# Designs tried in a protein design run: designed miniproteins, single chains, continued (4). Part 62

Each design is a single chain, and the fold is of that chain. pLDDT is the mean over its residues in the fold that is shown.

## One batch from the design tools (miniprotein)

Design m14137
Fold by ESMFold2-Fast:
Structure m14137 (fold): chain A 87 residues (1-87)
Amino acid sequence: EVEEKIKELKERLEELLAEWEERLRDKAPQPDAELSEESKRMLDNLYTVPELKPLADRMEDFLRRYPEVEEEFLKRVGEIVTEIGMK
């Protein structure tokens, strides 16, 4: 049960991240931005799951490079987490 939810969460978050990386390919990355408390909390939750650690590392790097999309990205991550029942 828990393993199934973790697998689904990983697949959906990887797909979401890939979509956003593709959309922002033509945009110059911003200088390293300070992460918001919301981003830190979301990442901390993902880091508690060993299978999600590489994905959490990629998401942290992405958010630091593209702070202008943080709110929209976090909203979508929160929706996915809520749908799967992980939070």
Scores: mean pLDDT 76

Design m14138
Fold by ESMFold2-Fast:
Structure m14138 (fold): chain A 96 residues (1-96)
Amino acid sequence: ARELIEKAEEYRKKYLETKDPRASYEAMKYASEALASLSPEQRERLDRLLLERAEEIAKERGKETEREIAALYTALALLVIAGTEEGLELLRRALE
């Protein structure tokens, strides 16, 4: 998983520097492969990290409803799949 995260990080950096959509696609591809390679324990850790971050954002916005938290959780999960810097940080923490 770690090597796939590192490749996703390299392609995301390339996209930020060049704006080449191919680099964004490769970052998403490696992030998705890393996510698929997680153990059940690492996946449970990721799910907890996503929920905690969603609750934190909802609290900062003053909207601590189940609906808002669920929407934020979904958005954060999409950031992981997209291989964004924030998503890759959460994915990397799931390996701990």
Scores: mean pLDDT 83

Design m14139
Fold by ESMFold2-Fast:
Structure m14139 (fold): chain A 97 residues (1-97)
Amino acid sequence: SLKKKIEELKEELSKKYGLPLEEVDEDVELLIERYGPEKALEILELIIKQLPLVEEALKLKKEYEETGNEELKKKFEELKEEILSPFRPLIEEELAA
């Protein structure tokens, strides 16, 4: 069930990231309203898939801020682009409609 899968992903996001379930629920409800439930599910699955890269990017940012190492800054910017790039086609399709 699409609805069951969305509810499971909401709980996973809340649990893994210490976000209040109410805030996650509101954000997911906005995604469903804007994109529809199937596309909202696709976006949520992509968010969860990208979260290990977000954790890595935050570690690189912290290390850069502590050391001033320019290569760490470059890696952070590259990971940021890698995290965001899969979302662009989903948003562009919505804007083209």
Scores: mean pLDDT 76

Design m14140
Fold by ESMFold2-Fast:
Structure m14140 (fold): chain A 68 residues (1-68)
Amino acid sequence: SPEAEALEATVAAVRDATVAHGRALRAAGDPDWEARMREFARRLGAEAGIPPELTEAVIAVALGEVDL
């Protein structure tokens, strides 16, 4: 459905932004990068209208994708 496609695109955009933010924090040597990335994802997900459960799934995926 168009609504499901829009949600999938929004989730992907939030995931990509979260990964990029996490990588930037890690590159800057931020010791709190993980907590700040989680906060960023939760704020962005809420602003985008994503269910909290999907935002938590995005965080789990992003943690695996961040360059450590």
Scores: mean pLDDT 86

Design m14141
Fold by ESMFold2-Fast:
Structure m14141 (fold): chain A 90 residues (1-90)
Amino acid sequence: SELERLRASAQRFGDALKRAVRAATEKSIDAGRELLEATARAMSVDPEQSARVGEAGKATVEAAATPEKDAAIERFGQTVADAELARALA
């Protein structure tokens, strides 16, 4: 039950950041980039997880003006959720 609770919490965190990035990017690609960079910095407790979040953020910025934008935002949210779960289990 504790693992299920941590997994659900991590998924909610990823989903919240996914929605925030989507909203920011709809107003400005630069605002989206700033939020993605801030998220990568905040996840810096594990170098491997921080690198994955940073790479997903970079991919999202690069996709911002392309048809792949929504798919990149979804992958970013899941990468953040995975990183948050790893952090909570450490």
Scores: mean pLDDT 74

Design m14142
Fold by ESMFold2-Fast:
Structure m14142 (fold): chain A 90 residues (1-90)
Amino acid sequence: GAEEAMKAGAEGAKKALKGGKTGEESSGAAISVIGGGVGAALGARNGKNEEGKREALIGGRAGAESSGTEEGKKGALEGGKRAAEEALEA
């Protein structure tokens, strides 16, 4: 549900932070993944599961594009995907 979507976003953000080459890149990637998780949680809470799914996937993709390493990119994409799945289950 919403809580699991937030957790998925937070875990994706942690992986994105570890993967960044610079503090700015890491922070940008983490913020994008967190935003996706928040969008997913709000969608789940308000019965707008498709909107939550879209926000989660957008956040994960933006985090991946901002990540300076393969591990950060993979973490951001997995976090976004997991948050999207949790939005659909609510």
Scores: mean pLDDT 67

Design m14143
Fold by ESMFold2-Fast:
Structure m14143 (fold): chain A 58 residues (1-58)
Amino acid sequence: MENLRKALEELVEQHKDTSSPDELYAYMTPIAKALAELQGISDEEALKILREIVEKAY
């Protein structure tokens, strides 16, 4: 959980200045799912974390 959140926060921070929230969310969705699979986290939980991070960044 912690490692997934940190990885997603880092990627969002790197891309937020060059992307809209919707574009960033769409771009990050497959990455979040792949990282979640490696950590045994559900797709639903990974996408929830990603949404929270994107909302915080904008």
Scores: mean pLDDT 76

Design m14144
Fold by ESMFold2-Fast:
Structure m14144 (fold): chain A 62 residues (1-62)
Amino acid sequence: EDAALMRRAFEAGARAALEALEAGASQETVEDAGLKAMLDAGRPLGVRDAAEGRRLGLQTGG
């Protein structure tokens, strides 16, 4: 499940970045578009992982 979500998130990010690149966007815009799409697609996984870490007391501020 998580692996499938992760794969979809990465694929969404790659597609968004490629589309921005093909549209002639700057490197910064391409990176932003890819990251945004990846985070949006992977949001359920990220939110669940963060909640799990907090519940287990394993997450720290670094």
Scores: mean pLDDT 68

Design m14145
Fold by ESMFold2-Fast:
Structure m14145 (fold): chain A 86 residues (1-86)
Amino acid sequence: KKEAVEIAEEIAKIARERGWFETAEIAEEVKELIEQIKDEEVLEVLAESLKKLLENIEKMSPEHLLEAMKDILKTVKEIVKKEKEE
């Protein structure tokens, strides 16, 4: 959990420093939603996905990073929704 939150925060920080404010807002929302997830296995998978994205951030266009973060946001929203329905 802590690792996934820290990586999402780092992505948000990098995006803000580069003027990618929409990406930064999405990364902050992803961070807040990750804090609501209880499934440790899901959190580990999310941490690895975010870590891979951060490691490749220099190779991605701003548009590609924004699209990837929007996809992650959609995924974490569905996870939180399913956990609340259980």
Scores: mean pLDDT 79

Design m14146
Fold by ESMFold2-Fast:
Structure m14146 (fold): chain A 66 residues (1-66)
Amino acid sequence: SIRELMYEVVEKLIKEKNFTEEQKKEVFEELDRAVRELERRGVTDPAVIERVALSVVDHVERVSKR
């Protein structure tokens, strides 16, 4: 499922990047929004789903530093 794939990618990245508890909360909140959006749009391409998960992590990392 979209959710399972995105959670798998995100969990690996947050461990590698040593995210704070606040950054983890932000990532999962944004991830839930992204999952709903992809499901609403009927996205089925695993490469697109993975790219969106990566972009969520990257966005939170950049924004949470200021």
Scores: mean pLDDT 80

Design m14147
Fold by ESMFold2-Fast:
Structure m14147 (fold): chain A 70 residues (1-70)
Amino acid sequence: MKEDIEKFRAEVKRLVDEMEKKVSQETFDKIMEELAPKIQEIYDKLVNGEISTEEAIEELRKLFEEALKK
């Protein structure tokens, strides 16, 4: 659903903005290079109906939490 995609995109933007403010530009670029393909995989699963919106958002939060732990 379009609403589900918009919710997912809003969460990605929020998490990216939070990370950019917390880490150096060098660290941000390195993390985003690692996370971008993983975010795309979650998005593809959501669009294909393989996971729910709630599961997609949970996976996003776990990815960013894991990245910030470094």
Scores: mean pLDDT 79

Design m14148
Fold by ESMFold2-Fast:
Structure m14148 (fold): chain A 58 residues (1-58)
Amino acid sequence: ERYERYREIFRKYLDEPTADAVARALTLAGYSDEEAERIAKALPQMIAGGHAGARALA
C-alpha cells in the first residue's frame, strides 16, 4: 500500500517507467511518506542540476 502512495507522488514529477522504478526502490528501503515526498521533489532537480560536474543532456 505504501508503494501505491509513492507511485502516485512520483508520477507527478517523473515519467511512468521512472516513477514506477523509483517507487519500488523507495518502498523496499522503507522510507516514510514524508521522506518520499521530499525525495520525489528533489529527484528531478538533482537530475537536472546534478552534482558538482553534472552532465547535461547535450
Scores: mean pLDDT 65

Design m14149
Fold by ESMFold2-Fast:
Structure m14149 (fold): chain A 89 residues (1-89)
Amino acid sequence: ARAALQALADRLIATAERSAKEAGGSAKGTITELTDTRAVVEIEAEIDGKKYTVTVSLEVDGDKLRVTIEGQVEGEEKQVQSGELPLLA
């Protein structure tokens, strides 16, 4: 479980860093929490002089993966979105 969550977190970070670079900016991802049932990834990006902070929380709940995405753009209000996905193991 931990290894699968780490692989997913690493993929999210790699995707974010690539997407930011393709947009002419930069991004840095960090895994801030990793357990057998939970992973938290913080992504800091800067694109067109704007700073973005995105926190993605992944939590295993039986056969489902709970995903919480918190987005913050410099000068704007924090946005939070949550959902459940079938566990793709």
Scores: mean pLDDT 77

Design m14150
Fold by ESMFold2-Fast:
Structure m14150 (fold): chain A 91 residues (1-91)
Amino acid sequence: DKLSVDELMELLKEKDEEGRTKLHELAENGEAEELLELLRKILENPKYHPELKEILKHKDKEGKTAIDLAEENGHESIAEILKGVLKKLEE
């Protein structure tokens, strides 16, 4: 679509008043379709992998990562996907 991966990464770096990123929001709300599309688009561009890894590890003001929020809200499939992405980013 019209939003470039670079613009998407800038949006993901932004934090709300609670220190949460877009990834936290999608994981907490169980927005699997949007989350998968987002991850796929970024993963197609290896130059953004280090930044995606940092975002996945980013803790909000309550010490929660996007993975933590997915698990706490019962979105186990999303938590598994995010954990899988983190493992891939190690390679």
Scores: mean pLDDT 82

Design m14151
Fold by ESMFold2-Fast:
Structure m14151 (fold): chain A 69 residues (1-69)
Amino acid sequence: SEEERAAARELFREIFSVLPKLTDEQIERIAKGLGISVEELQKLIDEKRYDELADRAVAEWEKLAPLGP
């Protein structure tokens, strides 16, 4: 639902804004999960574009929702 999507987006936004320093391996895994490059992920974090990161995370989550039982 739209409410669930909005809640997930806000949760992801908060998570990204307070994440500790990530290892290269963790950054690569997150970037792959979001469907972006490592360079794009680093740029978004550096520019504090956490809302855009959250939008991408929600989009990936939505792609997996139809594959449920």
Scores: mean pLDDT 74

Design m14152
Fold by ESMFold2-Fast:
Structure m14152 (fold): chain A 63 residues (1-63)
Amino acid sequence: EASKKAALFAAGGILYAAGVYYASQGRLEEAKELLKLSIELFERAGDKSETLKKAQEELEKLE
């Protein structure tokens, strides 16, 4: 049995990586949406680690 929390964290990490990638490509609208979804998934996973903070900081850089 897989923990739903672990699955949410993994999904959040994938979206975070995609958001950072799109930001590097100048695709700021898509990057913002992916980072917002990543943050939501990390929060639902109950994660309060550096990964959540990094996702929030990347989103703030894009506004």
Scores: mean pLDDT 78

Design m14153
Fold by ESMFold2-Fast:
Structure m14153 (fold): chain A 90 residues (1-90)
Amino acid sequence: MVEKVMEEVKEKYPLTPEQEEQLRELIEKYAEFAKKEGLDDKEIEALIRHILGDESSEEEAAKLDESKVTKVFQELARELKEEAEKKKKE
């Protein structure tokens, strides 16, 4: 899943190696938190495709619980902040 999304992004937008690693990390973290909120693999894939601007997945993404999606983004932001603090301490 992550590799397919990365290939599609690379085809449309040339990324630096650093940007590629950051995007991969965000996609992986997003998928992990979405699973914790009870989204299945198909729902997670639809959300990722919608974020990348795939109009064909817009209706599928709209069927998702907006409050769960909001919680996923909030938890992702919190986890990224905590990881940055841990790296700064070490």
Scores: mean pLDDT 60

Design m14154
Fold by ESMFold2-Fast:
Structure m14154 (fold): chain A 80 residues (1-80)
Amino acid sequence: VDLEKVYETVYEVVEKGLREGLSPAEIALRVHKALLELPSVSEEQAGVAAGAVADTLRRDPSASPEEVAKEAVRAIERML
């Protein structure tokens, strides 16, 4: 899996979702959909990353897109 592409994808989706005032669950759903468009990301990896996004935003509503994207990448790395 291309972890740099995962980071960039999660960052963009989270940044946009936070600007639009979306809930953690709505942002996580968009992250899941965006990651499934990447040819090297499995359904399980997309789900784990999306779960990490929702969990991070619920735990810290002030989390930056960088922080959230790093946690999503770490969640996938733990599966490798």
Scores: mean pLDDT 86

Design m14155
Fold by ESMFold2-Fast:
Structure m14155 (fold): chain A 65 residues (1-65)
Amino acid sequence: MSKFEKFIKKEIDRAVEYAKKQGLPVEEAIELVKEMAENLARYFGVEISDEFIEKLIEEAKKKLE
């Protein structure tokens, strides 16, 4: 895993914890995760795999349930 993927995951994890604390609906939190991951990847000019995005979504769902 690259340093950028680790950074993206760390930022997403923080956003998910915040969303959970605020009581954000799971569906909206998942949309936020996808959007943030894609925006951060674009910002750093790096490619992220569909597998990486799916893993972030699964971890987010687990934390929100």
Scores: mean pLDDT 79

Design m14156
Fold by ESMFold2-Fast:
Structure m14156 (fold): chain A 85 residues (1-85)
Amino acid sequence: SGSDRFTALYAEFDTRLTELLTQYEEAVKAGDQNRVKELIEELERLLEETSRRLRELAEGDPESEARAEALVEHRRTVLEGLREA
């Protein structure tokens, strides 16, 4: 079902996000400015791709649609914070 696929995609997204944030922290600690920039770009691509797919899967379920929109807005705020770090 669409709800099952939404949950699976969300879990995959959360796992990949956690991996990228861990790599980001390691790159910052190492002073690797080029890697930090690459990881921010990867995070931005992950957000854009996943938000599009989550919205598609959420279609027809108002609760999932609201959750997808809230996630997109929250993640954009996090990415803006990382760019200023």
Scores: mean pLDDT 76

Design m14157
Fold by ESMFold2-Fast:
Structure m14157 (fold): chain A 79 residues (1-79)
Amino acid sequence: SPEVEKLMKEYEELAKELIKAFKENAPDEEIQELLEKIGEIYEKLKKLAPNDKEAEERMKKLDEEVRKVGEEQRAKQAA
């Protein structure tokens, strides 16, 4: 679906922006806004393509990359 591919592109770009924001120590407000936008696209993709294994795998890979960077940043702040 062209709409699924468009949403996947938006998801990928937002994930990259979030990773960059974490690495650059962007303000919490900016990180929160990016997380909200990513969550909205994720819900739309889940609803539009609930059994799309390729889309699910792509999202899981991006979620893992974002989570790992976020956890590393939190660990640095906690130390």
Scores: mean pLDDT 81

Design m14158
Fold by ESMFold2-Fast:
Structure m14158 (fold): chain A 95 residues (1-95)
Amino acid sequence: MKEKQKELLEKQLEKAVKDGNAPRLIVIATAAKLMGFDELAEKALKYAAEISGVSLETVKELVDKIINADDETRKKIIELANQGKSVEEIKKLLE
């Protein structure tokens, strides 16, 4: 059910903010946008920009690139986020 998915993403967002994990927030924003949770996606993008020091425009561009990427590239991005890697490593993977 969509409600359980939204609740899970909200919990993941709070944990990512607490951990200072901007790559995880980018992954959460991507998932939220794909599921139609626009408010949650916008919140995740804002926190990702604040934590990483990267502009909101750049973070939005990364999410759009991830949405248009293949499944293999998305899996690699999730692995980088789970490892607590930097936003710069996600940028390198997408460019």
Scores: mean pLDDT 82

Design m14159
Fold by ESMFold2-Fast:
Structure m14159 (fold): chain A 74 residues (1-74)
Amino acid sequence: DTELVTASVEVKAADTPNPQRAEVTVTANGRTFTAYVDLAPGETAKVTVGLEVPRGAPVRIEIEVKLHDVPAPA
C-alpha cells in the first residue's frame, strides 16, 4: 500500500542577464524525482513534486536545487 507525498519548492533565479534553468531533485525513502523549470532573470517559480511512498512508513524527504545558466545562442 502506497500514499502520495507532495513537496513544494520556491526557486528564485539570480538577477543576472542570463536566463536560468532550475533542476529540482526530490528524494523520498529512496525514490528520486527530478523536475526542471526555466526561469527568466530574477523570476520566482513554484515547483510541486509528488512521490509515492509506502503508507505508514517513516518518510524522509530531501530536496536539492541546482541552477544552470542557459548559454546565449551561438
Scores: mean pLDDT 74

Design m14160
Fold by ESMFold2-Fast:
Structure m14160 (fold): chain A 96 residues (1-96)
Amino acid sequence: MIPQDYLEKAREANQLYVEGRYEEAAKLYEELAKEYPDSVMAAQALINAGEAYAKAGRLEEAIEKYEEALKLAKELKDESLVAEAEENLKKVKEEL
C-alpha cells in the first residue's frame, strides 16, 4: 500500500517539476527517498530526482541520483526500475 503522505509529497514534487522548479522538485523527491528507504518508492523517487536535476542542468547530481536508484533497484530485483535507471544514466552521460 502506498502511504497517503507519500502520494501528497509526490504530487507536490510533480507540480514543482511541471512548473520548471526543477531543483525544488529534486529536493522533495530526495526527501521522499529518505522517508521510504529500501523500497520501490525510494528507487522511483531517486529516478525522479535525477530527472529533475538533469532538467536543471545539474548533470553530476543527476548521475549520482540515477546510480543510487540503480543500486537500490538491483537490491530490490526490480527489472523495470533497473532498466529505467540504466537508460536515464546512459542519456545523462551523453549530455556531458
Scores: mean pLDDT 86

Design m14161
Fold by ESMFold2-Fast:
Structure m14161 (fold): chain A 78 residues (1-78)
Amino acid sequence: MEKELEERKERMDKLGELPIEKVTIRIEEAIENPRISEEEEKKLLAEMKKIMKEAGYSEELIEAALEQIKKELEEAKK
């Protein structure tokens, strides 16, 4: 668990700081608190996608990052 979170954080750090950093913190909070609404989850994913596109990342990298985040959020809801 810790290893996966550390690797994810390292990948996010490589994407650059704010606003990505703020979205990452909100995602971490959502994983810790599984009461996140479906609407808020969609907002977090949409914000991350927008930021990554504006930063010039490929669609493949964006999709991989969003799928990882979505998987962690869904697992946290259990």
Scores: mean pLDDT 67

Design m14162
Fold by ESMFold2-Fast:
Structure m14162 (fold): chain A 80 residues (1-80)
Amino acid sequence: MEENKKLAQEYRDELLEKINKMIENGASKEKIDEMVKLFHEWEEEVDKIINDESLSDEEKKKKIEELYKKTMKKLEEIEK
């Protein structure tokens, strides 16, 4: 439980750092809106995974890691 919340927080911080750098590099309003939407979707999906009583802690960890990878890839696609 606590380990998965810590992992989610670490990934959250990495996503925010990526978004902040893109904003600092002059990302357009359209790209900023897409990044903000993607970040909110990330937080909502992580919350669903953490609160899913049908999943083991190992399954939650894998789902959070996979979601982070997908979200980071989408941010990189927005950047380019």
Scores: mean pLDDT 83

Design m14163
Fold by ESMFold2-Fast:
Structure m14163 (fold): chain A 94 residues (1-94)
Amino acid sequence: MSVGELLSQLSEEEQKALFEILAEMLAELERRVATLDLSDKEALAALAEELTEELIRRIKEYGKEKNIPKESLELMIEAARKTGELQLAEIRAA
């Protein structure tokens, strides 16, 4: 299942919630990337893994606060993991 297919199963409210979490994570990514040597692929891979884990943690916290259905929460987490795995593979291949 593609990330797009996973996200299409979410309600509009759940999609908006995920995008808000992603917007906060993008600000953190920009902050972290500014301190890295972009030629160090091991450091980039470690950052990708750390941010994927942080995104999943934030999704779980949001799910508890907003009583998001378990099925929807699992879809959000799977989408986050698949995106992280793809980024990690690209970093390691470069």
Scores: mean pLDDT 76

Design m14164
Fold by ESMFold2-Fast:
Structure m14164 (fold): chain A 80 residues (1-80)
Amino acid sequence: SAEEEAKKLIDQAERLLEATRRAIEKGMPEEVLQALLDHAEKLIEEAKRLVEQLDEASKEEFTERIKRLEEELERLKEEL
């Protein structure tokens, strides 16, 4: 279902951002960090598309999770 697909994408984006933070702490090359951030951004955008198709209650919950992911993505971009 679209709800299950959106949840999987959100979960994947969360894990990828956590991995990116660890990569920054380890001093990984900027090229590697940028690739991880680009991948996370794509997952977030795909999740946003799926969430827009959901019923109001599910949409509100997932929209808040997506906002937190977008905020974390921007914070990590500022660390590069």
Scores: mean pLDDT 86

Design m14165
Fold by ESMFold2-Fast:
Structure m14165 (fold): chain A 102 residues (1-102)
Amino acid sequence: MKKVLVIGANLLGVEAAIRAYEEGADEIYVVDINEQAAENAAAMFEALGVPVTVIVAPIEKLEEILRELKPDLVIIASPNPEVVEKAKEIAEELGIPYEVVS
């Protein structure tokens, strides 16, 4: 079962999630600290018929989320360098492949 986590619910994150779905990912998750960005992304996925689970969480919860979800791939789409650095650190520690998009 291929599971993908996208960090960042901006347009790049939405695009990355749609591509993961088109490439045959079984489970797709998007996480953002910004509730409005997450809500907008969720609405886009619903309108397009793409099954994505959208999560609103602070940066401090990223490690918990990655440990619980155990994704096969992390796509980092956040424009926030602190989020990018933390996501890379956690993914490397857990041995999870990651990609950065900007």
Scores: mean pLDDT 87

Design m14166
Fold by ESMFold2-Fast:
Structure m14166 (fold): chain A 94 residues (1-94)
Amino acid sequence: LEVEVELKDIKEGEQATATASITKSLPEDFALVLEIYIDGKLVVRSGAPANETVTAKSPLTTKKGEVITAKAYVVLKSGERLPLQAEKTATVVA
């Protein structure tokens, strides 16, 4: 069981897009959350049941040299985070 996160190559002037999935479906009490950070600042958070794919896009277009980090993790109904997480980091290119 693994959380996977994909962060596509990001060109300046485009929105950062990330996708998160889980390799094995979890029960209804679990949610998959995906967050995008630009230069360490949280810009978007999306969630879905932990049997679906989550896609998130930054609200603003990126600038060359910005560091984009996508983080995915699993939460319970209680709001407790599980030790199931993944992250990817990419630098925006021209």
Scores: mean pLDDT 79

Design m14167
Fold by ESMFold2-Fast:
Structure m14167 (fold): chain A 94 residues (1-94)
Amino acid sequence: SSELEKLIEEFEKIYKEAIPLLSEEDQKKVEELLKKIRENPEDAKLLLEEIVSAANILTREMQKADAATQKKLEVLLNKLLEIAIKLQEIYKEK
C-alpha cells in the first residue's frame, strides 16, 4: 500500500532524528524494528507492533535523559503515536 509506504518513510525519518539521542544498544534495536517493517511492507499490523516497540524504547530512554534530551525524545514519541493512530484508522477501518 502507498499509504503504508508513507508511514514507513515517516517512521524512518523519526529513527534518523532519534539516532543521536539513543544509546548504541537502543539504536540497534530500532534498526531491527525497521528491518522487519521493510521486509514486510504490506503488514500493517506488524508496522503497528514495531511502532509500539519503538515508542517503548523512546520512553525508557526519556527516563535516563537530561531535560533537553527528554524534550527532544518527547517530540519524537508524539510523532510515533501519530503514525500509530493513522495506521489503526487505515487497517481497522473503525
Scores: mean pLDDT 82

Design m14168
Fold by ESMFold2-Fast:
Formats: C-alpha cells, structure tokens, sequence
Structure m14168 (fold): chain A 62 residues (1-62)
C-alpha cells in the first residue's frame, strides 16, 4: 500500500533538497567551498532520512 502521509513527507523532503541544491550551486559559483560542503551535507541528511522512512514502511509491509 502507498501511505499518503509517507508520500507527502517524501515530496516535502525532495523540495527541501532542491532548495539546498540551489544554495550549493550559488556557493560553488562564488567559490565558497565551506558553504558548498555544508549544503551537500544537508542534502545528504535529508535524503538519508527520507530513504529510511520509506525502507521502514516497506519492510513492515513485505
């Protein structure tokens, strides 16, 4: 089954990753390596949390 709340959470996480990706591109264009690394770390954390939520749901439903 598709959980509507899980789907919504996943979409929201995707939107947050897009916002951080924009910040990453701006930081790289400005040559700010520290700011770029911080944005990459945030993107990775958001993606990891969203993936964990989906995996937990799928493991319970198998």
Amino acid sequence: MIDEELLRKTVEAGMRMIEEAVKLVVAENEGDKKKAEESRKRIEKIAKEAEADVKEENEQLK
Scores: mean pLDDT 76

Design m14169
Fold by ESMFold2-Fast:
Structure m14169 (fold): chain A 80 residues (1-80)
Amino acid sequence: SIIERALEKMRDLAKEKGNSELAQILEDAIKALREGDYIKALQLLKKAYEENPDLFQEYVKKLSPEEQLAINELIDMLLG
């Protein structure tokens, strides 16, 4: 739930800023998460981060503190 809301907010920010590629990857990650395909969702989240880490973190900083913590913990796990 918290992860889904965070990804939805990041998708909407990406769309607003014209970052259509990032918005599409985030939409696909949200869809995978909703379908219970957690492996695919994590792979798509990793792809979103690796394509532009600085831009990804700019969007993360616009989330609530709890959403920022949740997303950053997942990214740290995926990069370890």
Scores: mean pLDDT 87

Design m14170
Fold by ESMFold2-Fast:
Structure m14170 (fold): chain A 105 residues (1-105)
Amino acid sequence: SSAAELAEKKGDTLLAQAIKQVEKLRELARKQGDEESAKVLEEGIKKAEEHIKKGDFIGALQSLIDAADKARDIARKQGNEELARESEILAGLLGIILGVEKLIS
């Protein structure tokens, strides 16, 4: 992942792992045929990469949280309870990472 590699290169291993988890969620959405959720997760990753290029690691994490929240809502609307649950769990974990980033920034 170019976005995760960029975060790692910038010294943010937690953000790199966060991006990898959002990429796994995107692949789950694709595997389940939820192209709309996969698209919003991909857009979130691209937005995070732009924030990382500017040194805005908090903005990068917020973009990933927003993408996971949107994927959850799309999955719920489509009756995909598994993707909705995984998206909600990821958004919660990303929120914890955001709290850590705010302490070290």
Scores: mean pLDDT 87

Design m14171
Fold by ESMFold2-Fast:
Structure m14171 (fold): chain A 96 residues (1-96)
Amino acid sequence: DLLKKIREIGKKHGISEEDINKFIETFEKEKEKLEKLTDEDIKNLPTKIEGVEVPDEKLRKFLEEVAKLVEKEKDKAVQLAALIAMNEFAKEHNKK
């Protein structure tokens, strides 16, 4: 259900279908990997997102709204996967 909300937020902020799909693909890949770990293993992983500057206002608003959604996520693997996907998405769009 988190994926559906991410798609809706992306469409709301005018993010392209290609960019939304790339974000979701990264999220699903990371989630699949993290779901195979125990809660204890997940607690030992770094949760810090690198501060990547995103010059595009639409992309920035998308990431800010997704971040608020992710903070309310109860599943730690899902939460961490989303944070990783957000970081990768920001880096990709900062390269030009």
Scores: mean pLDDT 72

